# Designed miniproteins, single chains, part 66

Each design is a single chain, and the fold is of that chain. pLDDT is the mean over its residues in the fold that is shown.

## One batch from the design tools (miniprotein)

Design m2276
Fold by ESMFold2-Fast:
Structure m2276 (fold): chain A 81 residues (1-81)
Amino acid sequence: VQEQLQQLLADLEAELRRIADRGLAQGLSVDEIERELQLEVSRGVLLAEKLLGKEVADQFEKQAEELRRQLVQEYAERLQA
């Protein structure tokens, strides 16, 4: 279960970074990228609940939200560069 949780989080991180890279290329604002990343996190939480159950999905959501916050901050810094 822990290994499956870590794999789902790694897959989510890769997808969130892909979305951020695409958003930067398209000139999306910080608010726009935050909305896109939040939607992807929500999709990941639903998938985790279906595959691993509610308790593990709650753990996924907490770690995914922290990752999302870090990537939004990183995006804002990259956008100003």
Scores: mean pLDDT 85

Design m2277
Fold by ESMFold2-Fast:
Structure m2277 (fold): chain A 62 residues (1-62)
Amino acid sequence: GLAEKVAEAVAKGDGQAAGEALKAAGLSDEEAQEVVIKAFEKVDSRDNKELGKAVAEELKKT
C-alpha cells in the first residue's frame, strides 16, 4: 500500500518521492500522519528519522 511505498522511498534515501506520494494521494493531515506512522513501523530507527525529516520538508512546500 501507500505506507509501503513511502517506506521504500525513504529506505532508498528519496524522501522527496515519499512526500510527493503522500501529496498525490490527496490525503488529509490525519490520513497522512497515519501513513507515516505505518511507514515508521516498516523501517529501522535510522530510516525512521530520515522519513520524518524528508516528508516534513516536502509537506512544508505546500
Scores: mean pLDDT 65

Design m2278
Fold by ESMFold2-Fast:
Structure m2278 (fold): chain A 60 residues (1-60)
Amino acid sequence: LSEETLREIGEALIAMIEALGKRAIEQHKDDPEKVAEIQKEMDTLLENARKELERLLKES
């Protein structure tokens, strides 16, 4: 894969994680504990996804 293609795929996946996380938070908005749990998991997934994308781009 080219660096350009890999970046596009990575950015699309990150955007998808954000969209899904926002949807889940909206569906559980009446449960603040669940919202906090989803937010924490989403933040962890986004951090890991960004780090992995950066790592893969450096190996290209």
Scores: mean pLDDT 80

Design m2279
Fold by ESMFold2-Fast:
Structure m2279 (fold): chain A 76 residues (1-76)
Amino acid sequence: PSREAVLEAARRAVEEALADHPEAVAAFNAVIDALLAGDEEAAKAAFERLAAILAADPSLRDVLRAALARAAAEVL
């Protein structure tokens, strides 16, 4: 699979798993958008925002990890 396909699969899995947490979904999508654009500064800022959200709600970290593992299994 292409890098783009892997990142889009991750986006879809996270949107599904974190549907009740739109702020976390938006932060994750910002990371993916920055990575697809090759914008390192935007990716860093988006990642810092996502990390802050996960630090405030540690349960979301485990859900995100499971969603990303599912996306990896789907495209690999």
Scores: mean pLDDT 81

Design m2280
Fold by ESMFold2-Fast:
Structure m2280 (fold): chain A 88 residues (1-88)
Amino acid sequence: SQDQQQQLQQLTDRFGRVFSDYHNRIRDAISNNDTSSVQQSIDNMTRDIDNIINQIRSLGTSQGQQTADNLQRMRDQSVSAMQQVIDS
C-alpha cells in the first residue's frame, strides 16, 4: 500500500541518519583513542539499528523484508569492521 511504502521510506531515511551519526561519533572516538566510547557507540548503534530493522519487518511487505535484510547486512559488516579496529 502507499502508506506502507511511505513508512518504509521514512524508516530507511531514519536508518541512514542514525547510521551516519554513529559513524561520525565512532570516528571521533577513534581519533581521540577512546576505546570505551567506540565500544559504547557500537552497542548503541546496534540497538538503535535493530529497532529500525524490526519496524521495517513489521510492515509485512516483501520490499520491506528485502530492505531489512540489506540493512542488517550493512550493520553486520560495519560492526565487524569496527570491532576489528578495536581488537587490533
Scores: mean pLDDT 85

Design m2281
Fold by ESMFold2-Fast:
Structure m2281 (fold): chain A 99 residues (1-99)
Amino acid sequence: AAAEAEARLDAEMARLRAAARAAARELLDRGAAPGTTLVGYEERAPAAEESGAAAGVRLVDDPDRAEALAYLLRGGERRLVRAVLDRDGRLLSEEEVAG
């Protein structure tokens, strides 16, 4: 149902935001320079085959912001979602990028 599809998307976005918040906080706590990528999510690639998602987080040119990238698998198609979050994990913007 459409409602189930929306709930699933909301759950995936919530998961991405939570992961991005944790990673952004870790990068900020380490005093990482803008553009530093946290690779820990990519090392969980086997889990991505089950859920169809993998995520990386990096600080952008603003040290209080993080850019989160996630590959979402939908019906065999890989979609890249880019989300920009502040240091508290609040969503500032999101867009789909061609997979």
Scores: mean pLDDT 53

Design m2282
Fold by ESMFold2-Fast:
Structure m2282 (fold): chain A 67 residues (1-67)
Amino acid sequence: MAPTEEEARRDLEAVRELIEEARKTGNVALATAAAVLIAGLEFFEETLSEELRREIEEAKAEVKELL
């Protein structure tokens, strides 16, 4: 079941919150949770807008620095 663009944006907002909290606390579990959500978004990236795909790539790079 592919997410709608609106659902994907909500997931991306959750990812951003997890990244920010992980960066503040050093909690690897939060960074891991963000990585799992990003993997889900990447699986359906072909159905998402170009702008949203770019934001997902940026979030992925940030999570990689935290792991």
Scores: mean pLDDT 78

Design m2283
Fold by ESMFold2-Fast:
Structure m2283 (fold): chain A 90 residues (1-90)
Amino acid sequence: KKLKDVEKIREEIRKAAEEGSVELLIKGLDELAKEGIKEAKDIREGVEAAKKIEEAGSLENFPEEEQKELEEKIERGEKALLELRKIAAE
């Protein structure tokens, strides 16, 4: 079950990278999150947080409370990616 979830997430990342579209990645991950794949939800939130920081130019351009929320979302997304990497390596 988990390996199939990893394959679905990898396919969405591959498609988005091929098209050069963060919007396509966010949309694909959102659909997988709706299917109940928690890792897709965490990665999507991390990608959205990273995009928001990039568009603003710096994390420091946000209020302290929002900076903490953005950092937490990115950390959860990174942890989800590490878990996918572990599952794929086995």
Scores: mean pLDDT 80

Design m2284
Fold by ESMFold2-Fast:
Structure m2284 (fold): chain A 94 residues (1-94)
Amino acid sequence: GVAEHLREAAEAFEKGAQAAEKNGDSDTARHLRHLAEKARELAESGNATEMDIAVLILGAATAIVASKNAGDKETAEYAERALDHLQRAADLLR
């Protein structure tokens, strides 16, 4: 359901943050950790709206652009995985 996809997105964001930190990109790492925390909170609340998920999707897209500009393929792949799970969660709310 929605909660499972939000938990999967949170895990992907956390792995992306670790990859960004390893690459020396502390700003992207901080951003991804923030997104992971928000995704976990929404999964736990059970009250995620389409707008809540849209905000996380925008955050994931921002992280993908930042990591690609930095040449960090590993972080980009994790952010893209999070985006896929968020899109699946959004589809379940339609």
Scores: mean pLDDT 90

Design m2285
Fold by ESMFold2-Fast:
Parts: structure tokens; sequence; C-alpha cells
Structure m2285 (fold): chain A 80 residues (1-80)
């Protein structure tokens, strides 16, 4: 299942991400590979969090992304 716009907005609010990442996420979802889309989005949000001051701790970021995208925590940690 592809991430919903509501799920993306929640992550954007928590991480302070811009609309550009949401557009890229929607383009990836158009390919109909829900797991690859979720991994791509999780990776983008991890990279954005690294640029934040303060940034979310890695374990909290893994938990949030795993919950929102429905990916195992091990997969999120691999993306990091």
Amino acid sequence: KEPSEEELKIIEEKLGLDEELLKKAKEAAKNKDAKTVARYLAKQFVLMNKKRKPKLPEDELIEVLSEEFGLPKSVIREIL
C-alpha cells in the first residue's frame, strides 16, 4: 500500500519537510511498487532529518517511519 497524503503530512509536520519531497513521493507511487515507494520516501525523510537542527534521534526516526510506511524497522535501519 502506498503512503497516503495524510501519512506524508504527519511525517512532514514532525520532520519539517517541504512540499517538494511530497511531490517526488507521489511520482514514485505512480510506478505502483508500494514497497519501493515506501523505502524511497523513508530514505528521503532520513536525509532531511539529518539536515534539521535539532534532528530526531535515529531510533525515534526509525519508529516513526516504520509505523507510517508499514515497513519493518530492520528495513528502515538498512536505508539509514
Scores: mean pLDDT 62

Design m2286
Fold by ESMFold2-Fast:
Structure m2286 (fold): chain A 94 residues (1-94)
Amino acid sequence: SSVEYAEKVLEEKRKELEEKVKELAKQLPDNEAQRLIEEAKKTAEKVEKSFLEYIKKNPDAFSKEQIEAMVKWEAEEILKDVEEKIKEIKRKLE
């Protein structure tokens, strides 16, 4: 089903996102890095829940390619937000 496929794609992209966030966070002090990682994880969990509910509402509306593209877009938006937060933290820490 589209829901099962979405769950699989979300799990794979979540693991990729978590590793990328951890790598980016290495440029921050430990306390700031840990906070950023935890907030990114919470954001990803909320986005995943909302996305699954959206797919469940319209299970036959989306192709596998569309699901993959939507999940990729959401992951890229989270990563962009993380990168901007790192810039802000660095600016404040000087």
Scores: mean pLDDT 84

Design m2287
Fold by ESMFold2-Fast:
Structure m2287 (fold): chain A 107 residues (1-107)
Amino acid sequence: EKVLKPELTEILKKMAEKAGLEVPEEPTAAEAAELLVQIAKKLGITYTDADGNELPIRSISDLSHPQALQKLAEATEMSDEELQLLRDFLDEMLFNPDNSRYVYEKE
């Protein structure tokens, strides 16, 4: 089972605390993705679609929009380095989950 690296888990815990949510000690990539969506929903994060409609976050794909990530970073007081790590994790989750640098195999 692949679990999140400690550096990303600490960022996730910081964000979850701002949203009033709890994080497992060793979340899986799937649990982390679900928690990120719930954090964004709790904090009222939105993005604007191609038709100009403001929409809530429903999935990690919605969260990958630059506008949504910027709003999330501001709401959770993330550093630029923490935001970059989150962006890289979301990109790997969407496009290359089997080779993610941000998860490891739990034996």
Scores: mean pLDDT 76

Design m2288
Fold by ESMFold2-Fast:
Structure m2288 (fold): chain A 76 residues (1-76)
Amino acid sequence: SIDELIERVKAGGLSKEELLELVKPFMTPEAYELLKQIVDRHPEHARDIILAALEAAKEKGRPITLEDVQKAVNSI
């Protein structure tokens, strides 16, 4: 479940690549490509970025879109 994935990410110990694979099914292809670029530029924030995306997907009950990622980036 998405709750189990959120808890796994919070526990730590996952690589950047593992974090990206975990979130991929919860995003549109365009959203995933933008998120990957952000994570590649800021790998130290990968866990926080992936957590935010998973929590947003849970709250919305739908895949995260490119617009969702753009709005999140603009609020940082």
Scores: mean pLDDT 83

Design m2289
Fold by ESMFold2-Fast:
Structure m2289 (fold): chain A 95 residues (1-95)
Amino acid sequence: MIQIPEGSTPEQRVAAVALEVLRGLQGILEQLEKKDPDSPLTKQVEQEFGDLLQRYFLGLRQGPEALREVTREMISRLQQLAQQLGLPPLQVPPL
């Protein structure tokens, strides 16, 4: 008999956090493209975003631990970019 605990499963919560962080990275990429689409930084972030997006989908298939690892990497990169662009630090829930 499956007892559904109150609130989201750990897996659902990690997936939701990962998606929110990915959206934040996309927003930063869009800002970089608007300012200077041909800069080495913009091209690097575009490639990194593509790689992380692919790893996010792979993580969804491999399970919550793989997804947590990708999410931590995305959080780290988003925080670095936020610092470089003078944006406020990302408020991250525990994974």
Scores: mean pLDDT 74

Design m2290
Fold by ESMFold2-Fast:
Structure m2290 (fold): chain A 55 residues (1-55)
Amino acid sequence: SELQKKIEELEKQRDELVQQLKQLVSQGAPISEIQKVLDEIQDVLAQILDLRSQL
């Protein structure tokens, strides 16, 4: 279904953001940069939850 495909795409985006977060932390990136990625992860998670509630 289209809804399941959208959820899978968002889960891929979440996983990519988590890998980016790990790289930023390992590189000692500024807290502000780390926080931006955390905010993006939170947004993607919220979208996944919303779409799953429609199943």
Scores: mean pLDDT 88

Design m2291
Fold by ESMFold2-Fast:
Structure m2291 (fold): chain A 71 residues (1-71)
Amino acid sequence: SLADELSKQTREELVKIAEELGASEEAIELIRQGKFEEAISLMDEEKRKKFEEKAEELERRYLQQYLQRTS
């Protein structure tokens, strides 16, 4: 489904963001599993804020793309 495809694509993008921020391998693996809250809890405050900002931007982008496809 489109939701499954977007979920997979979003996770791949979030993994890349975490890797760029220098997150631990454990945090990155949790993101791959969709355990975002647990992954975020392993990050220091600075990395967490940057990750959350980029994740919000990514979610907003995918939401806009989804709405354009369904309109």
Scores: mean pLDDT 74

Design m2292
Fold by ESMFold2-Fast:
Structure m2292 (fold): chain A 73 residues (1-73)
Amino acid sequence: SAAARAQAEAYLAQGEALYAQGRYEEAVTKYDQAIALDPTLWRAYANKSAALAKLGRYEEAEAYERKARELFP
């Protein structure tokens, strides 16, 4: 629905704000909420990858980066 897509974008924006503050674990949670509402939102996968890399979770970061590239139009 349009409401679900709007809420996914809101969670993405909240995650980006948390990432900018260095709150990487909380940013990942917001990106997960965005992905749950819109599994095709490639920016949420890309941003989750970046946050996971900041947390030293490099194998997970690589997997989400690949998913983002697969979904990129």
Scores: mean pLDDT 91

Design m2293
Fold by ESMFold2-Fast:
Structure m2293 (fold): chain A 89 residues (1-89)
Amino acid sequence: MREEGRRADRDSRSDDPVVRQRAGLVLIGLSSSPDPEVRRIAGRALLNLSRDDDPRVRDVARKAARRLLRSPDPEVVRIARQAIDRIDG
């Protein structure tokens, strides 16, 4: 679980937009993790994707952020709100 989160975080910084888009899809799954550390890693990776120059990557990031807004972890919710603000602002 934590290794999957770290991999998604690394992949979110890839120079390949296809790899970054796949990272966003993994983040959607990780947003449901019972491990708060995994959810925090997902939130940080989501912030990276929220600034992406590829609109398809930003669309996946928006979907992940909406899932993370339902997190019981207030730090994850704060990060998700920042991501949505960056995507829509």
Scores: mean pLDDT 76

Design m2294
Fold by ESMFold2-Fast:
Structure m2294 (fold): chain A 85 residues (1-85)
Amino acid sequence: MEELAKELVEYFEKTMRALLNRDWESAEEAAKKGQEVIEKLKELGVSEELVKKIQEEIRKILAELLGDENATFGSLAEKLEELEE
């Protein structure tokens, strides 16, 4: 489980970097792999509530990043830390 959580963070970071660089193809590929990790977490019996919270935070960060030119990697890391604590 912990390794899958780390993979999810890695694919999220790759998605964010690709989005910031306007590399939409790489962003889509990384996002798809992140979704595969989420499905694996569900298969391992991680609660749907926890998975939904993770997905909701990812969506919020994406919305903020796409709507806010001042969005930084630090703000993304801060949100991810809230999910790990």
Scores: mean pLDDT 62

Design m2295
Fold by ESMFold2-Fast:
Structure m2295 (fold): chain A 91 residues (1-91)
Amino acid sequence: DSAALVEEGQATTDKKKIEEIAFKLTALEVAQAMENPEVVKPEELAERLREQARKLETELKWTELAKKLYELADLVEKGADAEVFRELAEK
């Protein structure tokens, strides 16, 4: 019980930190892309985000991060302003 709780606590804490950092970096990259729509089309960006989310969900089992990336893709497809993604990157 104690050993399982220690392993679970450490793995959960590290995973949560990595997921938070990855999400913030992704949101910042999306903000930069949305400021330059001639470089990357919103539809293409949304597709890439959904593919990345699918890989995170299926390969790494990072379902919470994957869910957040699907939400980012939906916002991109709806034409959300770059400021929305910058706010998500900050907190």
Scores: mean pLDDT 75

Design m2296
Fold by ESMFold2-Fast:
Structure m2296 (fold): chain A 72 residues (1-72)
Amino acid sequence: DVEELLRELLEAARAGDAERAGELARKIVSVATPEQLREALERLRRELRELIHDPVAAAALHSAIQMLEEAL
């Protein structure tokens, strides 16, 4: 379930767990349709804008976003 994986990815990124966020991003890439990937990217980009005062969480989320972008 892409929505469940996205929620887990956001939790991992907010915790500063870049390794876990990257692992979840790879799982999303493996199971998501192109439409689901575009929707996921839109949601993650909105969340990234809210993390501008948390550089560690922002870096983890930005890395995951790049992995999803490369899959499109």
Scores: mean pLDDT 86

Design m2297
Fold by ESMFold2-Fast:
Structure m2297 (fold): chain A 69 residues (1-69)
Amino acid sequence: MPPLKEQLIQQAKLALQMLENGASAKELSNVIGVSQPLAEKWIEEYNSGNLSGIQVLKNTLETYGVEVE
C-alpha cells in the first residue's frame, strides 16, 4: 500500500479532478474521507469560482507535512 503522504497527495489530486468533472459530494466524501457537508461546500465554492474549500484541503495537507504541487 502507498505511504500516507502519497495517499493524501493522490486524494487531493483526485478531489480537484473530480470537482473539474462535476463530481457529487458523495463521491468526494468517499475519495477524500471528509464529511459530505464539507464536500458539498467545496463543490459550491468551486462552481462559484471561489476555491477556498480547495485551499483548506491544500493547507490541511501542508500542515501534515505533505507538499502538493
Scores: mean pLDDT 65

Design m2298
Fold by ESMFold2-Fast:
Structure m2298 (fold): chain A 100 residues (1-100)
Amino acid sequence: MAEQLRDEARRLVEEAIELFKKALNYAKQGKVDEAKKLMEEARDLLVRASDLFEQAGDWDGAILTTLALMAVAFGLKHGDYEGAAETGIRLAERALEVLR
């Protein structure tokens, strides 16, 4: 059970990273509406991943995905889509690195 929850959470984090990479590319092109939409989708995936890590007892995964989520939420609130996407990628990749 915990292994299945961790595997699903990891998959969601990997999907969120790909959405952040696309959002970063759109933000660099000045396509802010497209970047915002992808970041909102990545935020939703990170919320789900954080919940799954918590259910699995993987507190390191839950904390790191929550930090990535906070960076995305801050960027969406303040219109810093490029910086938020870069920080989201870095923190989400760190979450995958420390997963058990």
Scores: mean pLDDT 83

Design m2299
Fold by ESMFold2-Fast:
Structure m2299 (fold): chain A 89 residues (1-89)
Amino acid sequence: MTLEEIEKKLVEAIKNKDREKALEYANQLLDMVDSNQQLVDTLQKVIDSLNIPGLYEKLLPLLVELARSTDPEKIRELVNKIIDIVIEL
């Protein structure tokens, strides 16, 4: 599965309010990315694909923290928080 395929599946899971599948695809994304910047860029594309006004601005502090994090557990926690926020909207 390519990074672009995971991105599409993650968007689909979020639109369907399928939290379990969204977290599954988000964790697969974490295993596939080579850097925190690639992770942030991919999540930004997911957010843009959802076309929800103000969502990017709401998530920006978490995306900035994610880009600066070096702890794998903290990165996973931040990704899960982002997914929970986008699912609830």
Scores: mean pLDDT 83

Design m2300
Fold by ESMFold2-Fast:
Structure m2300 (fold): chain A 92 residues (1-92)
Amino acid sequence: SMAEEKERKEKEEEIKKKMKEVLELIQKLQEKLESLSPEEQKEFLEKYKPVLEEADKLLKEVGDMLREGDPDYEGIIEKLEEVIEKLKEILE
């Protein structure tokens, strides 16, 4: 139905918006790392290693879910929100 297509489009737009936010946060993380000395970079990465590994795992799962013939858009959005929260915690 036209209503189902509209809902799908709205979810696809939300996913695109969340993915853009993830990319912006990754860029900010890269800029923060580049502002640190090599010693400070090592300490930062060791401190946040578990959070970074979980964020990477979630992004890989999102990539897999997007390749499915009938993607779970709600599950994708929830995983992207978790990535955003984790990256914001690292940057704060």
Scores: mean pLDDT 87

Design m2301
Fold by ESMFold2-Fast:
Structure m2301 (fold): chain A 94 residues (1-94)
Amino acid sequence: SDADIMREALEKVREIVEEGLKKFPDDKGLKALLEQVEEALRALEEGNLEEARALMDGILTVAKLIVDDPRAPEELREMARRIVEVLEEARRKL
């Protein structure tokens, strides 16, 4: 189902972000991504697929900004690239 595809993708993104926060605990972008992931997972639990999709698109936008930020450490940009890959794959299946 769409909800299962979205949940699997969001759970993978959460794992990547949580791993990133262990290395960069004060990174505001990663903290914002974690909050958006938790909000999207709550939207799915409530059956609001449209809100969850919109939140996933927001997460994708923020992750792309991190990828393109030359001030961000390469390790952080690499994590953001993995987030982009997970979410773009999910979007193709939806």
Scores: mean pLDDT 87

Design m2302
Fold by ESMFold2-Fast:
Formats: C-alpha cells, structure tokens, sequence
Structure m2302 (fold): chain A 68 residues (1-68)
C-alpha cells in the first residue's frame, strides 16, 4: 500500500542520490518530500535528471517543491 510504496521510493531515492554524489541536505530534502506524499513529483524530477544529466536543475526543482 501507500506506506510500502513510500518506503520503496525512499530507499530508491536515497540509494541513487548517494550514488550520484548529492549532498546530505539534498538527499534529506527529497526524502522529506516523499514522506509528505509528494514522491511521484520527486520521481518525475529524477526521470528528467536521468534523461538530461542536469544535476543542478534537478536540485532546483526539488527545492521549488519543498518551498511550496
């Protein structure tokens, strides 16, 4: 269910962010968004990052979501 999906998204995002060298702050920001039920939006940003490799743009998009 939703809790299991959230846990899976958290594990995936944490693993990928560590692998790509995102900071602790940036990883915690994404994980908090997932905990708030905004995991689909985080996944969409990460798909865009995988397509273009623009790490700075991905971070900016995550911060924009968090500030709302």
Amino acid sequence: REEANRAALRAMVDRHFKHYGFSEEERELALRLIDEGRGDEVVAIFKEYNANGDKEKAIERIRELYEK
Scores: mean pLDDT 72

Design m2303
Fold by ESMFold2-Fast:
Structure m2303 (fold): chain A 61 residues (1-61)
Amino acid sequence: IEKLIEEAEKGNRIALVNLSIEAVKLARKGDIDKAKEIVEIIDKVDPILAKLTREAIKRVL
C-alpha cells in the first residue's frame, strides 16, 4: 500500500484508483482510521476522487 501512496502522490491515475478501492475495502473491514488516512492522501492529489471515495465509504458503513 505504501508503494501505491508514492505512485498516487506522483499523479499516477491507476495508483489513485487502487488507493480508492483499498480505502473502501478497509472501511468494510472496520478499519475506518486507515481508510480516512488514505482518503486524505487522495484529496491532496485528486479532490474529486477523494469525495467519491468518501461517499463510497458512507455506503458500506
Scores: mean pLDDT 79

Design m2304
Fold by ESMFold2-Fast:
Structure m2304 (fold): chain A 100 residues (1-100)
Amino acid sequence: MLEELEREARELEEAARAGDFAARVRLAELRIRADVMRELGRAEVSDAELAEEAARRLTEHIAASGTASELRREALRAFQAGRLREAAELLAREEAALEA
């Protein structure tokens, strides 16, 4: 259920803020899944559907902004290859860099 993913994400926010990188990666995975579930209006989404929709959204975001970090471009390539965990790790690294 979407609510369960959002609850786990909230619990991980404190650990991620405290510098737990593993928590940050897990938080990124949960947020991506929750966002795609909301957009598709579905309680269940396969990892393949999740990767395709995440790649589409990230492509549109990059096109709209006209710029992208190297980490964001690598995350897009990871989503296009169906590598959700690697994509989440790259996005978590970008968020950490923006906070520094």
Scores: mean pLDDT 76

Design m2305
Fold by ESMFold2-Fast:
Structure m2305 (fold): chain A 74 residues (1-74)
Amino acid sequence: SLSEEELLALTAEELRAALLAAGVPEAFADEVAAAARAGDEERVLALAAESERRRRAVLEAIARAAARAAALGH
């Protein structure tokens, strides 16, 4: 994962590409890139943190669904 310093050092295009490579949804990556183009560092960090929270929540939900499917023999 990218540190805050590394995130702020990237161009908007590099930041968008890095977020997409990390599995962040395109809509979120676009919002972060737009904030970066505007020079809003606080918003970039806030959106990046929200994307990581969402990614973790999705992975946890998938793990729970897989465990339920295994328990049902499917």
Scores: mean pLDDT 70

Design m2306
Fold by ESMFold2-Fast:
Structure m2306 (fold): chain A 87 residues (1-87)
Amino acid sequence: AMEELEAWAKELEKKIENKEEFKESIEWETEDGERVRLEVITSKEVLTEEEIEELLAKKRAELEALRATEGVQAGIVIKFFSKKPLP
């Protein structure tokens, strides 16, 4: 339900404000019977631009495989709290 999604989002927002590392997922069914999955990941790991792009590409490939196999519409949000500065 929308209310459950809203409560989940508020809990994640609180964790993000506290800069906590987590990996959370939620799955729900839309009114038209479609299954939707959202995964949210945060990290304090200090990564380069290239490492971030590689991680995102890998995660996108995993989501495409999930969509193809299970018929689930899947999305991901990744937030990094730290990044290596460019030289």
Scores: mean pLDDT 67

Design m2307
Fold by ESMFold2-Fast:
Structure m2307 (fold): chain A 101 residues (1-101)
Amino acid sequence: NPQEVLRQIRELVEEGIPVAVELGELLKDSKHPVQQQLSELGLSLPSLSPEDQLNALSIIGTLVEKILEEGVELSPEEKEKIKRFLEIMEKLDKLVEEAKS
């Protein structure tokens, strides 16, 4: 069971990375500090170690929540990518909690 959960976490991290990179590309020219931080982290994801990738995705999730809480105006494309990212993060958070036993 623990090995299966860790495998599923890896698969979701690998699914989340392209979405976070796409969101990072969309936000790269933003003047908003939180959007700039999200963009930098998202674009760096492919260059990070597997452990750092999981941690960075969690941080990006927190930054996405801040963007939504602050009511930042988002394009339809940004909203679609955020929705997809949050769906992946919800699944990832459940598996990470399960892995902690």
Scores: mean pLDDT 83

Design m2308
Fold by ESMFold2-Fast:
Structure m2308 (fold): chain A 65 residues (1-65)
Amino acid sequence: MDGYEGGLAAAEAGRAGDLEAGARAVEQSGKGFSTGLAVAHGAAMGASPEVAARGGEEGVKAGDK
């Protein structure tokens, strides 16, 4: 559940610049559970959209491995 919310946040951040990047963030969130958690935690702590998006992307890479 937490991963899902974080994945959506990452996708929406990507949408601000690139819809394709956002879609990939959501799709990969299922594999990189840590991606959703990282984004959700960043947002909960009041992190900027850029920081939250970057955290999500790093988590996606970690999950892809």
Scores: mean pLDDT 53

Design m2309
Fold by ESMFold2-Fast:
Structure m2309 (fold): chain A 74 residues (1-74)
Amino acid sequence: SEKVEKMRKLLEEKAGPILQKLSPEEATRVSEAVLRALQAKENGLPQDEIDEAIREAEKVSPEVAKAIREALNL
């Protein structure tokens, strides 16, 4: 859990500035995808679940999708 908390903080640092440039609707969709990816990683769900969350973020912001991959060491 501590490792996941560190990943969450790293993701906030990498994705935070990008999220601030998005519209409220885009930021909400991306934030939901980010949380889904973190929860999937935290719960040891299959890689496919993480990949689906990243794909959803990528539809809105390829930069946030990249930040998720980097923060989760994917």
Scores: mean pLDDT 78

Design m2310
Fold by ESMFold2-Fast:
Structure m2310 (fold): chain A 80 residues (1-80)
Amino acid sequence: SNLERVEALAERLKASDGRPFEAEYLLAQMMSLTDSDEQRELVREALKALSEETKAHLRTADFSQFPAENQEVVREALAE
């Protein structure tokens, strides 16, 4: 299911800490699949688990192609 895919990507994103380009790729995959508040919370929790170094890289990435609600969750979790 879409939820199971987002859950698996969330675990991989947390495991990618210290690998900013892998984290960016995984976050982009999550943002393309995320379509519910439950899934947006998984994105938020995964991002909060990342180090400041990884978060700093993600703040420079362009996610403008994804839904605005998903972009807002990422922005809030990264504390821009």
Scores: mean pLDDT 86

